Designed miniproteins, single chains, continued (5). Designs and how they scored, part 10

Each design is a single chain, and the fold is of that chain. pLDDT is the mean over its residues in the fold that is shown.

## One batch from the design tools (miniprotein)

Design m16338
Fold by ESMFold2-Fast:
Structure m16338 (fold): chain A 58 residues (1-58)
Amino acid sequence: DLDELTRASQAAAALYKAHPDMTPEELEARLVELGFDPEVARSIARVIVNARNSAVPA
């Protein structure tokens, strides 16, 4: 579901903003606790953490 992916992305971004030291495993667990599909939660958590790791600060 496209709607579920959008909501999961928003929830993951909010969680990561509040807890920037959170691991992808912790993000996945929190998203599952919020009722998102485990497969979607895992994909979103990995995307967010990978985006952070790919960002090179000046």
Scores: mean pLDDT 74

Design m16339
Fold by ESMFold2-Fast:
Structure m16339 (fold): chain A 58 residues (1-58)
Amino acid sequence: MKAAALAEIEALAAAARARSTPATARLIEDVAARLRAAIEAGEPADVGVDTSDLPFPA
C-alpha cells in the first residue's frame, strides 16, 4: 500500500509539473514532499489530498 501510494504521488506530481508553470510546479513539489513524509511516518495525509481523485479503489 505505502509503495503504491508513493508511486501514485510521483506520477501525479510529474503530470502536474508537465502541465503547470514553474511556480505551480514548486508548490506541487512541496505538497508531494509533505505527503511522502507523512506516508513514511505512517501519519494520515491531510495535505489537500482528496482520495476521490485517485484512480485506485479505497
Scores: mean pLDDT 65

Design m16340
Fold by ESMFold2-Fast:
Structure m16340 (fold): chain A 78 residues (1-78)
Amino acid sequence: TEEELKKKQEEAKKLLDEAIKYLEEGDREKAVEKLLEAGKLLDPSEGGLAERAAEGVKARSNEEAVEAVRKLKEKILS
């Protein structure tokens, strides 16, 4: 159970890294898609953070969106 949670967190981290890459490439739609995929892998409390980050991407510059996703990764890893 704890190992399964750890595995999901690691997979979510990889999806968040892909979201950052898409944001750096200017592809916000793909970045949002990856953030929502990460949210589906997490428990309800952590999934809400990924969903909120996806909304933040839609409302922010690419640099601010990248920073928001990086902060989400830190929260998932801790």
Scores: mean pLDDT 71

Design m16341
Fold by ESMFold2-Fast:
Structure m16341 (fold): chain A 116 residues (1-116)
Amino acid sequence: SVVVTESGGGTVAEGGSQTLTATVTGGEVSSVAWIQDSPGRGGRGVAGISGSGKTVTYADEVKGRATISMDKEKNTATLNLNNLRVEDTAVYYQLAFSSTLNQLAFGEGVQLTVVA
């Protein structure tokens, strides 16, 4: 079974930076996405990366402020968020897909709180 272990939440001042990480165990990772679940706005994809690290996507709301990377040997995806806004306050979930196992896994979520 694919398992996602996440870290890197906390409370950060507006304009600051925060790094979120998630490590996938139990299978090969084909792709990873970060889902932002904001109060009143629901869940939305904000960044995605292929298991090889070759293909990267960002939602318009975070373009220029987010960087996603993949350490394929460790199966660890890292999302760095810069110039944080109060609107970035959310629970962030990593969604991992393994094509070899035909499995989707979510992490338990990491709370990021941005204070004005």
Scores: mean pLDDT 83

Design m16342
Fold by ESMFold2-Fast:
Structure m16342 (fold): chain A 64 residues (1-64)
Amino acid sequence: LVAEGRAAYAAGDYARAVALFREGLKAGEVTEAEDFRLAAEAAERLGDYALATSFYALAVLAKK
């Protein structure tokens, strides 16, 4: 899920990236600050600023 989310982000498929990172979070696979940041940036590009803000908060928390 995390590797697929990163690949989708790199391909510019932000909707797929957000969906995969959300699934990975539910599965406990998304624990790295970098992955939460990628999810937040993908959400911003989709215009979902509320979701982006939530992922940025998780990225900050994941650093400690």
Scores: mean pLDDT 78

Design m16343
Fold by ESMFold2-Fast:
Structure m16343 (fold): chain A 77 residues (1-77)
Amino acid sequence: SEEERRRKQGDALGALGYVLPEEVARRYPTEEDREAMKRGLPVGEELRKKVEEMSEEIQRGVEEIKRAVERVSERNE
């Protein structure tokens, strides 16, 4: 799907530090967000929670990449 592809692309850019995690989650809504809208749920609160979760998940991914790079670099010392 286009939304899924855009979200993954945004996630990759976020991990590289080109796009803020919060902006990525906001710009590229998930399938779950669209389903919530169809059910007539107040998507504002649900979207905010997803943005926060997404931000945390991306930051964890970035930290893992950073630690992996540090481990490889420190092997040379």
Scores: mean pLDDT 57

Design m16344
Fold by ESMFold2-Fast:
Order: structure tokens, then sequence, then C-alpha cells
Structure m16344 (fold): chain A 59 residues (1-59)
């Protein structure tokens, strides 16, 4: 994955965490979005690891 795409994906993960912490999305929505990110970016270890870290914090 190129660096620009990776940065965009990581920024999306940070936004998902923020929305969940602010109560703007449900736990179910956060989990579903994180799982989708893992599936979409499955070829990028950094994005997958960050998404899994956030998933563990929520679950």
Amino acid sequence: MDEVTRRAALAELEELERLYREGKISKEEAINSLKRMIETFSDDEEVVERAKELLEKIE
C-alpha cells in the first residue's frame, strides 16, 4: 500500500475511535466499521494492527 493511502486509512481509524468516545456512534457500529477496515486493508499490516488494537479496546 502506498503511504498516502495508509495515512488516509489510519486517519479514518482515529476518526472512528473519536466518534465512539464521543458517543456519536454505537459500539456495534464501531465494531462493524473496524472489521470492515481490517477486511478492506488486509494487505497492510500497520492498518490491520491499528484496527485490531482499537477493536480490542472496544470489545
Scores: mean pLDDT 80

Design m16345
Fold by ESMFold2-Fast:
Structure m16345 (fold): chain A 60 residues (1-60)
Amino acid sequence: SKLEQLEAELERVRRDIAETEAQLKTASGKEGAILDTVLGMLRAAEAFLEEQIKKLKEEE
C-alpha cells in the first residue's frame, strides 16, 4: 500500500540520517560541510514523509 511504501521510505531516510551523523563525527573541513548539507536534506525528507504518513493515516 501507499502507506507501507511511505513508512519504508521513512525507515530508509532515518537509517541514512544515522549513517550520516556517524560519518560527521569523524569528518573534517570540506567533507564535514558536505555531510552537514546532506544531513539537512535528509531531515527535510524525514519531515515531509512524516507529514504525508500523518495525512494518510488520518484519511483512514
Scores: mean pLDDT 84

Design m16346
Fold by ESMFold2-Fast:
Structure m16346 (fold): chain A 119 residues (1-119)
Amino acid sequence: IAEGIYYYWQGKYEEAIKKFEEALKKDPNNLLAKFYLGEAYEKLGKYEEAIKLYEEMLKLLPLEADKILKIPEIKSVEDLDFSKFEDLSEEEMTEENAIGNPVNLVARAKKKLEELKKK
């Protein structure tokens, strides 16, 4: 998977696609590989293929995706109080986000779907 990301950052999207496909053969539920595969298809102008991948990501964790995207605290800007997450450490939350938390990846995939469906 690291090799796929490296090719993606170099603009070698066809090479990146091959590496992400290899990662998905080993782990079909690899959300990070699916997300970057979708991103690479977008860069090549293959929007239909990208949309299908993002939809697959949302379907893999339907209940989890709904929980993440419907965080009760996000209903108002004043509800963004970090003290509501007493059971979570700031370091732990930051580290999970940096590693490509499946929560974050599914949220990003939903945002991409909304953007792509406009055109």
Scores: mean pLDDT 59

Design m16347
Fold by ESMFold2-Fast:
Structure m16347 (fold): chain A 84 residues (1-84)
Amino acid sequence: GEDRALDLLKKGEELFKQGKYEEAAKLYREALRIAEEALGPDHPLVAQALYNLSRALKKLGKDEEAEEYLRRSEEALAAFEARL
């Protein structure tokens, strides 16, 4: 559920701060999967997981994949705000 996604994002951020970008990306992908299943694709937690994943991928030189996840993050947040 949501608490597990939040825990994975926190652990991923600690790995990211240590320069362990591949390990951080793996945790961010798992957090994204759990958040989407629990909250749907347009939730702010999903947008956060997508954004964190894009940042890790950019550090790994995967610029095209990073840009795709960043775009998805922005779309998820915009879709959530459109419901308000």
Scores: mean pLDDT 88

Design m16348
Fold by ESMFold2-Fast:
Structure m16348 (fold): chain A 86 residues (1-86)
Amino acid sequence: PLEKGIEALKKGDYDTAIKYFEEAAKDPNPNVRATALVYLGIAYMKKGDYEKALKYFEEALRLARESGNIYVELIARNGILKAKKK
């Protein structure tokens, strides 16, 4: 689901990307869930839904910290800053 979501995101198919990332966000692996949540934030930023984007970036940040995923933590922090500017 993550790979297909990223492909859809690159093509500008944000609704398709969101569908795949929502599926990935149900994964039992917290690293996969944290990655999916940060991509949900990115997809909602692209749609102009900054409130939803902020929510997903904050959820991704919390989960990334719990799992020690410094890469997702960095992306989520950057996403929060961008979403709050709106």
Scores: mean pLDDT 84

Design m16349
Fold by ESMFold2-Fast:
Structure m16349 (fold): chain A 59 residues (1-59)
Amino acid sequence: SEAEELVKEAERLAEEGGDGREAARLAKQASDIATKQGNEELAKRAEDAGVRAAILGGV
């Protein structure tokens, strides 16, 4: 799904120490989509990725 692909990309960027701002953006977009779909598990996963990305990105 779109949300699943966005979560994977956000997690990849966060893990690789890449662009934390982009990772946070992707994670937020994924969380919004997952929440609208009622997928609480994916939404939580996206939120966790976003928090991790924000910490690593200094924002």
Scores: mean pLDDT 78

Design m16350
Fold by ESMFold2-Fast:
Structure m16350 (fold): chain A 62 residues (1-62)
Amino acid sequence: SDIPEEIIEWVKKYLKEKKGIELNDVEARSIAEFFRNILGNDKNLEGFKKVFDAFLKKNPDA
């Protein structure tokens, strides 16, 4: 149920670098939890990154 801080930090960095969106920890955690619930319960950083990046590559306007 808990999301590792590594995933939170990766989401913050990813959105800042790829979309120009700067998030605080609460916002980044909410986004990570949202995607975990939609795309699967993967709690490791590598699995999350692959799923999140693949989703955004197919939905670049989201």
Scores: mean pLDDT 69

Design m16351
Fold by ESMFold2-Fast:
Structure m16351 (fold): chain A 68 residues (1-68)
Amino acid sequence: SALEEAQRAAAEAQALLREYLARHSEPLPPEVVELLRRATEAAEAKDYEEALRYAEELVARLRALLAA
């Protein structure tokens, strides 16, 4: 279900956020903050398809940042 997929993507994003914050003392990039905000708002609205979309983009951005 979209809810289950959104929960998996959110868990992956949380793990990547923890890894990023452990390596960096600077603030999160504005794009990452905005994606986190939008994913949270969509989940609170129970729009799990939208929450999944933002969570997957957040995962992709965090993976790119950690690979740099």
Scores: mean pLDDT 84

Design m16352
Fold by ESMFold2-Fast:
Structure m16352 (fold): chain A 93 residues (1-93)
Amino acid sequence: LTVEEVLALSPEEVRRLTLEALERGDEATFNTLLSAALRHFLEHDSTEYLRAIREALEEHLRRRYSERLAELLETLQSVIDGHEKGLVKTPVK
């Protein structure tokens, strides 16, 4: 799975694939999904894919707690909340 392939998927498909990767311990696939979500966020000023990954992390953590993944969830939530509260305003240069 490549970043380009992930960007062709819907946020719903990304959520499903993220949950599957987490359940299998597929760190490589998870990192590719996260990288694609971050690229989309930076290029399109959109949290759609980041929210999909956050939802998958929340679902996984409800069934199987992990301190490291809980910290990552907090980081993603902070990015999403920051965007919602005004990080959308890019200064026009």
Scores: mean pLDDT 79

Design m16353
Fold by ESMFold2-Fast:
Structure m16353 (fold): chain A 52 residues (1-52)
Amino acid sequence: SNLTLEDLEEIEKLIEQGASVEEIAKFIKEKAPELSEKEAIEIAKKLKELVG
């Protein structure tokens, strides 16, 4: 994974604030542009399930 620990901590905060899968996927894509849009969405869904 090309996401840093700091990026993962920011995603956790976004989830706690009620961010949508689409908002989290956009953040992932901005930090890891090498990931496909589909991969970013799948990671966002997985992280949201894990935190929620």
Scores: mean pLDDT 81

Design m16354
Fold by ESMFold2-Fast:
Structure m16354 (fold): chain A 85 residues (1-85)
Amino acid sequence: MEFFEQMKELLDKIIKAVKELAEKRGLTKEEQYRVLSLITSIFLKGIREKLSLDELIERLNEAKQYHPEFKEAFDEAIKIVEEMK
């Protein structure tokens, strides 16, 4: 599978899951924008640097440590990446 296609599919799945989670948790539109921007930036770097799925999971775990308020969103993103392996 083309690397860019795989990363786009993962990002699309994560965006959908994070939006659904944010609605259930009552996150504001601003909070939703912030967490989606953080996740998107990690994926764009992953595409640019051709990170493996394992390296991508490490970057998401690092971001989760710096943004504990978005722990559930990062946990969901990590789960989706793990399932793509």
Scores: mean pLDDT 80

Design m16355
Fold by ESMFold2-Fast:
Structure m16355 (fold): chain A 81 residues (1-81)
Amino acid sequence: VDELIEQLKSEDPEVRKRAAIELGQLGDERAVEPLIEALKDEDIEVREAAGKSLAISADKYSEETKKKIEEAIKEAGRELK
């Protein structure tokens, strides 16, 4: 998880995108805050990957964590599919 979180800060958008997808597959709550930050990424594909990963893993998270995700998505923009 820590390695993937570091990859979310990579200068390469492809690396950040892959890290976001893999963090979503793991469903670890430690990835939630880093993925929320990735929702504000400069690259639209990274933002899309982060949003999709948070949505896929939502069922694995606590109710409070789901609320945090919803709030962050609203702040990042209302156009996540």
Scores: mean pLDDT 73

Design m16356
Fold by ESMFold2-Fast:
Structure m16356 (fold): chain A 62 residues (1-62)
Amino acid sequence: MFEEFRQRALAIPGVTEEEVDAAVKRLEETYKSLKRSHGEEFAEKVVQEEADRILAELEARA
């Protein structure tokens, strides 16, 4: 999941490794928090939706 996101984001022109690393860290923190409170399935769904939103925003400004 996170590695796939990183690869897709780095393929977008103008996106830096630092920016991608920051986004991955935020997604990982969200995943761990939600997994503890609501379970893995819910955490995976929310993080996937957030990752897709971030990718769309990065693509829109490329």
Scores: mean pLDDT 81

Design m16357
Fold by ESMFold2-Fast:
Structure m16357 (fold): chain A 72 residues (1-72)
Amino acid sequence: SAASQRHLEAARDAIRAGDLEGARKHVTEAMSALLAEGVPVETVVQIRNEILAALDAGDLEAALAKLEAAAA
């Protein structure tokens, strides 16, 4: 969907710009959009947890890969 896609793209752009606070905000907004679009709660929670774990570990390459997979 256009809403979840825009927020996932914004999160990726925020990571590349070094704006980790903005990245977390956009990830949260993307998860809300995925739920509104009918993606199961368990799937959204898994995606959120994987991206946030990568960000918390400072593994920006993994975080970007998880965002790209979620946007596909």
Scores: mean pLDDT 84

Design m16358
Fold by ESMFold2-Fast:
Structure m16358 (fold): chain A 63 residues (1-63)
Amino acid sequence: AVDWDKLYEYISTLSPEKAKLAKAVAVGVENGISLKDIAEALGVSESTVSKIKKELEKKGIIS
């Protein structure tokens, strides 16, 4: 599950580029989209998406 209030608080502290990536990863994970498909949609590597997901999990944004 995604804590949307925590996500919006967190992304307000990030650069616009990082905020867009973090939000897209959270939306993708909530909807059961694979990390590969999220990465393809964002034009980034799967390892970048995986790193972002882990940071969101560490912050309690994704459970």
Scores: mean pLDDT 84

Design m16359
Fold by ESMFold2-Fast:
Structure m16359 (fold): chain A 55 residues (1-55)
Amino acid sequence: SEKQEEILRLIGRILRLIGEIIDLELNPTADTQAKIAALNEEIKKLLAEMRELEK
């Protein structure tokens, strides 16, 4: 179904963002904290979109 495809795309995007956070933790730079904060905000938005699709 279209909803299942959308959920899978959102999961894929979330996993990619988590991968970026892991890479930043392993290879920290001066901007690491700000970048991780921004990535966490994006993940929260994607999780909210997934909750909307479940109902």
Scores: mean pLDDT 86

Design m16360
Fold by ESMFold2-Fast:
Structure m16360 (fold): chain A 85 residues (1-85)
Amino acid sequence: ALPVADTTPDLDEASQELQKALTAGDKEAAEKALEKLSELLLKQGVPPEVVEAMKKALLDSTGKVSLDEAIERAGKAMAEALKAL
């Protein structure tokens, strides 16, 4: 529909693929999804340091913890990186 704002479908798609990869414990799929998500976040003006902290936290958590815990760790790492700037 033309009046519907379809402004962030790529971000939603990358997030869904990342969640699937994290749930499956697939580090290679998680890395690919994080590459796409990182590119989109950088285009939105998120600092590279914050994006790198997110990637590291999620990849380090893949296959070791639950999806919820992996997301929590990534969020904390991003927040800490942002505060350090």
Scores: mean pLDDT 73

Design m16361
Fold by ESMFold2-Fast:
Structure m16361 (fold): chain A 78 residues (1-78)
Amino acid sequence: AREEAEAHIAEAERHFGEAVRAKAAGNYEEAARHLREAAEHLRRAAEALREVDPELAEELERAAEWYERQAEELERKA
């Protein structure tokens, strides 16, 4: 469970880094796509942690919601 969550968090971090680079380059569609991928991985990490670390799971769910809102804003600019 924790190892699965850690793997998903690492994938989310990778996608977030790619989103930051894409946004800096003005590629808003690519940045939004990476933010949505990051959000999906954070949600999977949260699901894996719900029984073992509910506080962290809640934080990851909030982060995923924030990333999805950022993706929506970038998609409107693309």
Scores: mean pLDDT 87

Design m16362
Fold by ESMFold2-Fast:
Structure m16362 (fold): chain A 87 residues (1-87)
Amino acid sequence: GVEYLAAGDYEKAIEEYEKEIEKDPNNAVAWLNLGAAYFFLGDYEKAIEYFEKAIKIEPSESAYQALAEAYKKLGKKEKAEEYLKKA
């Protein structure tokens, strides 16, 4: 199922992941989680930026799928399909 957290929970998650990234900037999972938190806040443009950072560190099916979903939310269907092919 899809679970929705309150905006304050995502803000705390963002702060936590930002601290993890300061500790280890090569932590692709922390970048992916930061992107996911912005995605759930509805900030799809920032989500894309952080998912792209995760992919630069460690390309993963999950990161490509997350990018595709964020592009779908922005109405960029062709971009979403391109990233789904890479996933």
Scores: mean pLDDT 80

Design m16363
Fold by ESMFold2-Fast:
Structure m16363 (fold): chain A 61 residues (1-61)
Amino acid sequence: VELPELSSEQVARAVGAVLRVLSDNPNPSAKELAEALIEAGLSPEEARAIVENLTGEPVVL
């Protein structure tokens, strides 16, 4: 799946969400990262595509 085209604001939200999850749990699952991105305001499709492209792991929401 191709990485979605995100605005700078969406990228900032995504980075903040990932850092928050890593602060709470240093070994988060791909699903936990995707769910955190959705809570930060990204769509399920955007969150899944980002996490799958970064981790190389499939995400099941």
Scores: mean pLDDT 72

Design m16364
Fold by ESMFold2-Fast:
Structure m16364 (fold): chain A 95 residues (1-95)
Amino acid sequence: LEKYIEKAKEALEKGDLGSFLEYARKAISIDPASLEVAELYIEAAEKFPERAAGYYLLAGELYEKAGDYEKAAEAYKKAAELGSETAKEKLEELE
C-alpha cells in the first residue's frame, strides 16, 4: 500500500496522470477506503481542472467508505458544482 501511495504522489507532482491513476488504482485494490488516496484525488482535481468533477467524485466515494461523511459531502458538492449529476445524487443521499 505505502509504496503505491508514494509512487502515486510522485506521478501527480510530475504531472504524469497515467502513472498516477495506475498507482492509485493499485492502492485502492489493497485498501478500498484509503483516506490517503482520497486526498490524492483532491490534489488531482486541483491540478487538472478539466477532469476535476471525476476526481472529486472518486474522493467522495473513498471518504464515504471510510466513514468520513463530512469530507465526502464536501467532495461531492465540488463535483456537483462542476456538473456531476452522480455527485448531486450522492449528496442528496448523505443529507
Scores: mean pLDDT 79

Design m16365
Fold by ESMFold2-Fast:
Structure m16365 (fold): chain A 55 residues (1-55)
Amino acid sequence: MSPEQQERIARLRKEIEELDKEMERNKDDPLKQSILSFRRLSLESEIYLIEKLAK
C-alpha cells in the first residue's frame, strides 16, 4: 500500500470518528441518524476498496 493510500485511510478513519460523535449528539433525530449511518457506511466502504486495490 502506498504512503498516499495510508494517509487517505487515516483521514477517512478520523472522519468516521467525527461522524460517531455527531451521531451521539443527534440520538433524538431518527432521520439524521439514518443520514449519518449512510455516510459512515460510505466511508467504511471507501477504506475497504482502498485496502483491496492495494493488493
Scores: mean pLDDT 82

Design m16366
Fold by ESMFold2-Fast:
Structure m16366 (fold): chain A 63 residues (1-63)
Amino acid sequence: VEELARRAIEAAEAGDVEAAQEALRRAGEAAGAPVVAEAGVEAARAGDLEGVRRMAEALVARA
């Protein structure tokens, strides 16, 4: 989960929305937290980097 969360943050910082969303979904599956992953996916779509970071950190905490 930590590796996927880090990839999601790095992809979002690089402006790669699709890669950030994919990493968040995979992290959500691994952590058993699909609702948190979907919140991160929506943050990435909206360009909300702080939202992506917050949701990625929440996924790590729940794993």
Scores: mean pLDDT 79

Design m16367
Fold by ESMFold2-Fast:
Structure m16367 (fold): chain A 114 residues (1-114)
Amino acid sequence: ISEETRKKIIELLKKAIEAHKAGNYDEAAVYALESLRLLMKELLGLTKEQEVNFLKEIADAILSDDDEVFEEYLKKLREKTKHPAIEPLLRAIRAAVRGEDAIPYFKEAIKILK
């Protein structure tokens, strides 16, 4: 992953933490989702069309109330990317959209990407 992409993702995750602390959970989720999009684009060499398709798959998994659907997608994405930031990013987005504490996951993702 490039230094430029890493720096941009860290700044987005810092904004996600700030939004989450302010109670703006949807905004925090959007920053975290953009972070995941940038990471996946670089790791997998995705075209614009492939990015849109993956964002839809991620949204479906995250918005599912079925924990098994989420865990299966997380496993698939981890195996495909082999990047340690995937799990905390995906868990952070899900926690944020559910109004749960996403801050530990944002911090873990930042720590991995430093």
Scores: mean pLDDT 83

Design m16368
Fold by ESMFold2-Fast:
Structure m16368 (fold): chain A 73 residues (1-73)
Amino acid sequence: KKLTKEELEDFIKLLESVDEEVWDELIEKFKKYLENKELSEELKEYFKKLLKESKLPEKVKEKLLKILEEKEK
């Protein structure tokens, strides 16, 4: 299954709408979801842009960026 820009946008919106207590669970679910998906460089750069522009705390942004970097290593 192919990951879309809309799915990435929806995930960021979901994180922005939920309580801090559930962020780690959602991030872990997203990491597992990405393990079964191919991410193009275009989609990775788009997601990094969404993270930079989001209102999420830096700690959450760093965790998500680390997941993207680790997927390519």
Scores: mean pLDDT 76

Design m16369
Fold by ESMFold2-Fast:
Structure m16369 (fold): chain A 81 residues (1-81)
Amino acid sequence: LEKAVEYLEKAKEAVEAGDIEKAIEYLGKAAELIKESDLPLEVQLEIFEELLEAVKALAAGDYEKAVEEIEEAIEILKQAS
């Protein structure tokens, strides 16, 4: 799960740098690791909801909201790990 946190932090950095394609790639890599983890389904779904909202915000050009959603996903993951 440490690697999933790293990918979420890299996704946040990519959004801040304006590299939206790279941000989406890192979000996908984090999601795959979370899906393959032993985290409770409830926690996985909570994180996936934040990641989905981040992707929607990126699509809408709301990069501030995208960063906030990624930060929420990181906090949920850190508390659950």
Scores: mean pLDDT 84

Design m16370
Fold by ESMFold2-Fast:
Structure m16370 (fold): chain A 75 residues (1-75)
Amino acid sequence: MKEEIEKKIEEARKLVEKLKKEENVEEAEKLYKEAMELLSEYQFSDSETEWLPLEVEASMLMISAAVALLAIKKK
């Protein structure tokens, strides 16, 4: 359901925002894991074109989370 997926993406976005502000590596890893778990719960297996914008947004959030975690770990 599109609305449910949008809510999970919003929740993941909030976790990524917290991750970017985090200074503790262990807490950052926890936030990263939680964001990735939320994003992995949805499936676009039917390849519907109307889902493409949400799929792109989710992929961008996953990349953003990975970059933020790497930045914190390399301090």
Scores: mean pLDDT 72

Design m16371
Fold by ESMFold2-Fast:
Structure m16371 (fold): chain A 85 residues (1-85)
Amino acid sequence: SLVEKAREILERIREEFERAKEHFKNEDLEGLEEEIRRMEELVKELEELYKQAPENEEIRKILLEAEVILGLALIMLGVLKLILK
């Protein structure tokens, strides 16, 4: 189902976010940027699933959670860039 696909993509985003946190902890700017690019691609996949079922509240909630996780990763990137100046 589309909901099952959305949940699978969200779990992949969570896994990428755990890797992003490790790159941030290690001050690995390149690694963090690469994880964020993968997360952005996964969020785009969720956006396409939501376009196929825009009335589906479960997919909408999954997309919102994924967007929040990506937002946190982008904040971490901004903070790391400030630290490495």
Scores: mean pLDDT 90

Design m16372
Fold by ESMFold2-Fast:
Formats: sequence, C-alpha cells, structure tokens
Structure m16372 (fold): chain A 75 residues (1-75)
Amino acid sequence: SMDQERLKERQKVIEEASKLAKQGKLDEMIEKLKEYAEKHGGTLRITEEDGERHLDIYSAEGELLGRYRLSDLIK
C-alpha cells in the first residue's frame, strides 16, 4: 500500500512535469520536480552523460529514488 501510494504520487508528478515541458514551461517543470523531492526530505539533481541530461531524485538518506531522462519528460 505505502509503496503503491509513493509510486502513484511519483508517476503523477512526472506526468504533470511532462505537461509543463510540452507547453514550453521548462522552469515550472523543474520547480514541480524540486517540490516533490523537497516534500520527501530529499533532493533533485541534474546530471549529464554523453549529451543526455537526467533528473535524479534522492531520498533524505541520499538513496536514489528515480532517474529520468529529460527527453522522456518532454516526449
């Protein structure tokens, strides 16, 4: 139940972020992802590998909760 609720909340935030990206509101997309990370006592980081940018969401303990390619959010 708890894991399912966390997964649903994460998915909803990613979907809302994708909507903002499709509207050209990249700054609002980043703010929404940042709010989600901060709500869970974690952090959001942007990393780049081989020209691909990734958004990493970490827990308060520094555990990686999820990694998303920016291209997947803008699709």
Scores: mean pLDDT 74

Design m16373
Fold by ESMFold2-Fast:
Structure m16373 (fold): chain A 91 residues (1-91)
Amino acid sequence: MKSAEEILEEARRLLEEVEKLYEEAKKSTDLEKLEEILEEVREISERLTELEKEALAQNAPKEVLRELALIEASVTLYELHIYLKVQELKK
C-alpha cells in the first residue's frame, strides 16, 4: 500500500506524461497516431482513478484528495481535446 505522498507523486508524474502527450497531439494530423495517444491518455486516466480510490480507502488528508481531483480533472480535459481532434479528422 502506497502512502498518500507516494500516491500524489505518482499522480503528478502521470499528469506530466499526459501534458507531453497532449503537446504531441496538438502538433499531429496523423489519425492513427492521435488514436494511439488518446488510448495512452485513457489508460493514464484509469490509473488516476485507481490512485484516487486508494487515497480514499486510506482516509488521505483533504489537501491530497483535492490535488488528486484537480489532476484528474486536468487529464479529463486533455482527453476531451484529443478526442475532439480525432473526431474532426474523421470527417
Scores: mean pLDDT 87

Design m16374
Fold by ESMFold2-Fast:
Structure m16374 (fold): chain A 65 residues (1-65)
Amino acid sequence: SKAEQQLENLKLSFEYAVESVKDEEGKQAFIRALESAVDYIKEKHPELYEEFKRFAEELKKRLEE
């Protein structure tokens, strides 16, 4: 569906962006953007919230390692 395609595109954009994080400032900016995206999905596409939240937690874990 269109919503599923939008979710996959959003995930791909964050997967690409996380590889560009090189310093602490970039890391904090990325985490803020990721968290605001989670909030957006929760409000606008609640049916996709749990999946995107899980994806976001995995990306944040990668940044802490």
Scores: mean pLDDT 83

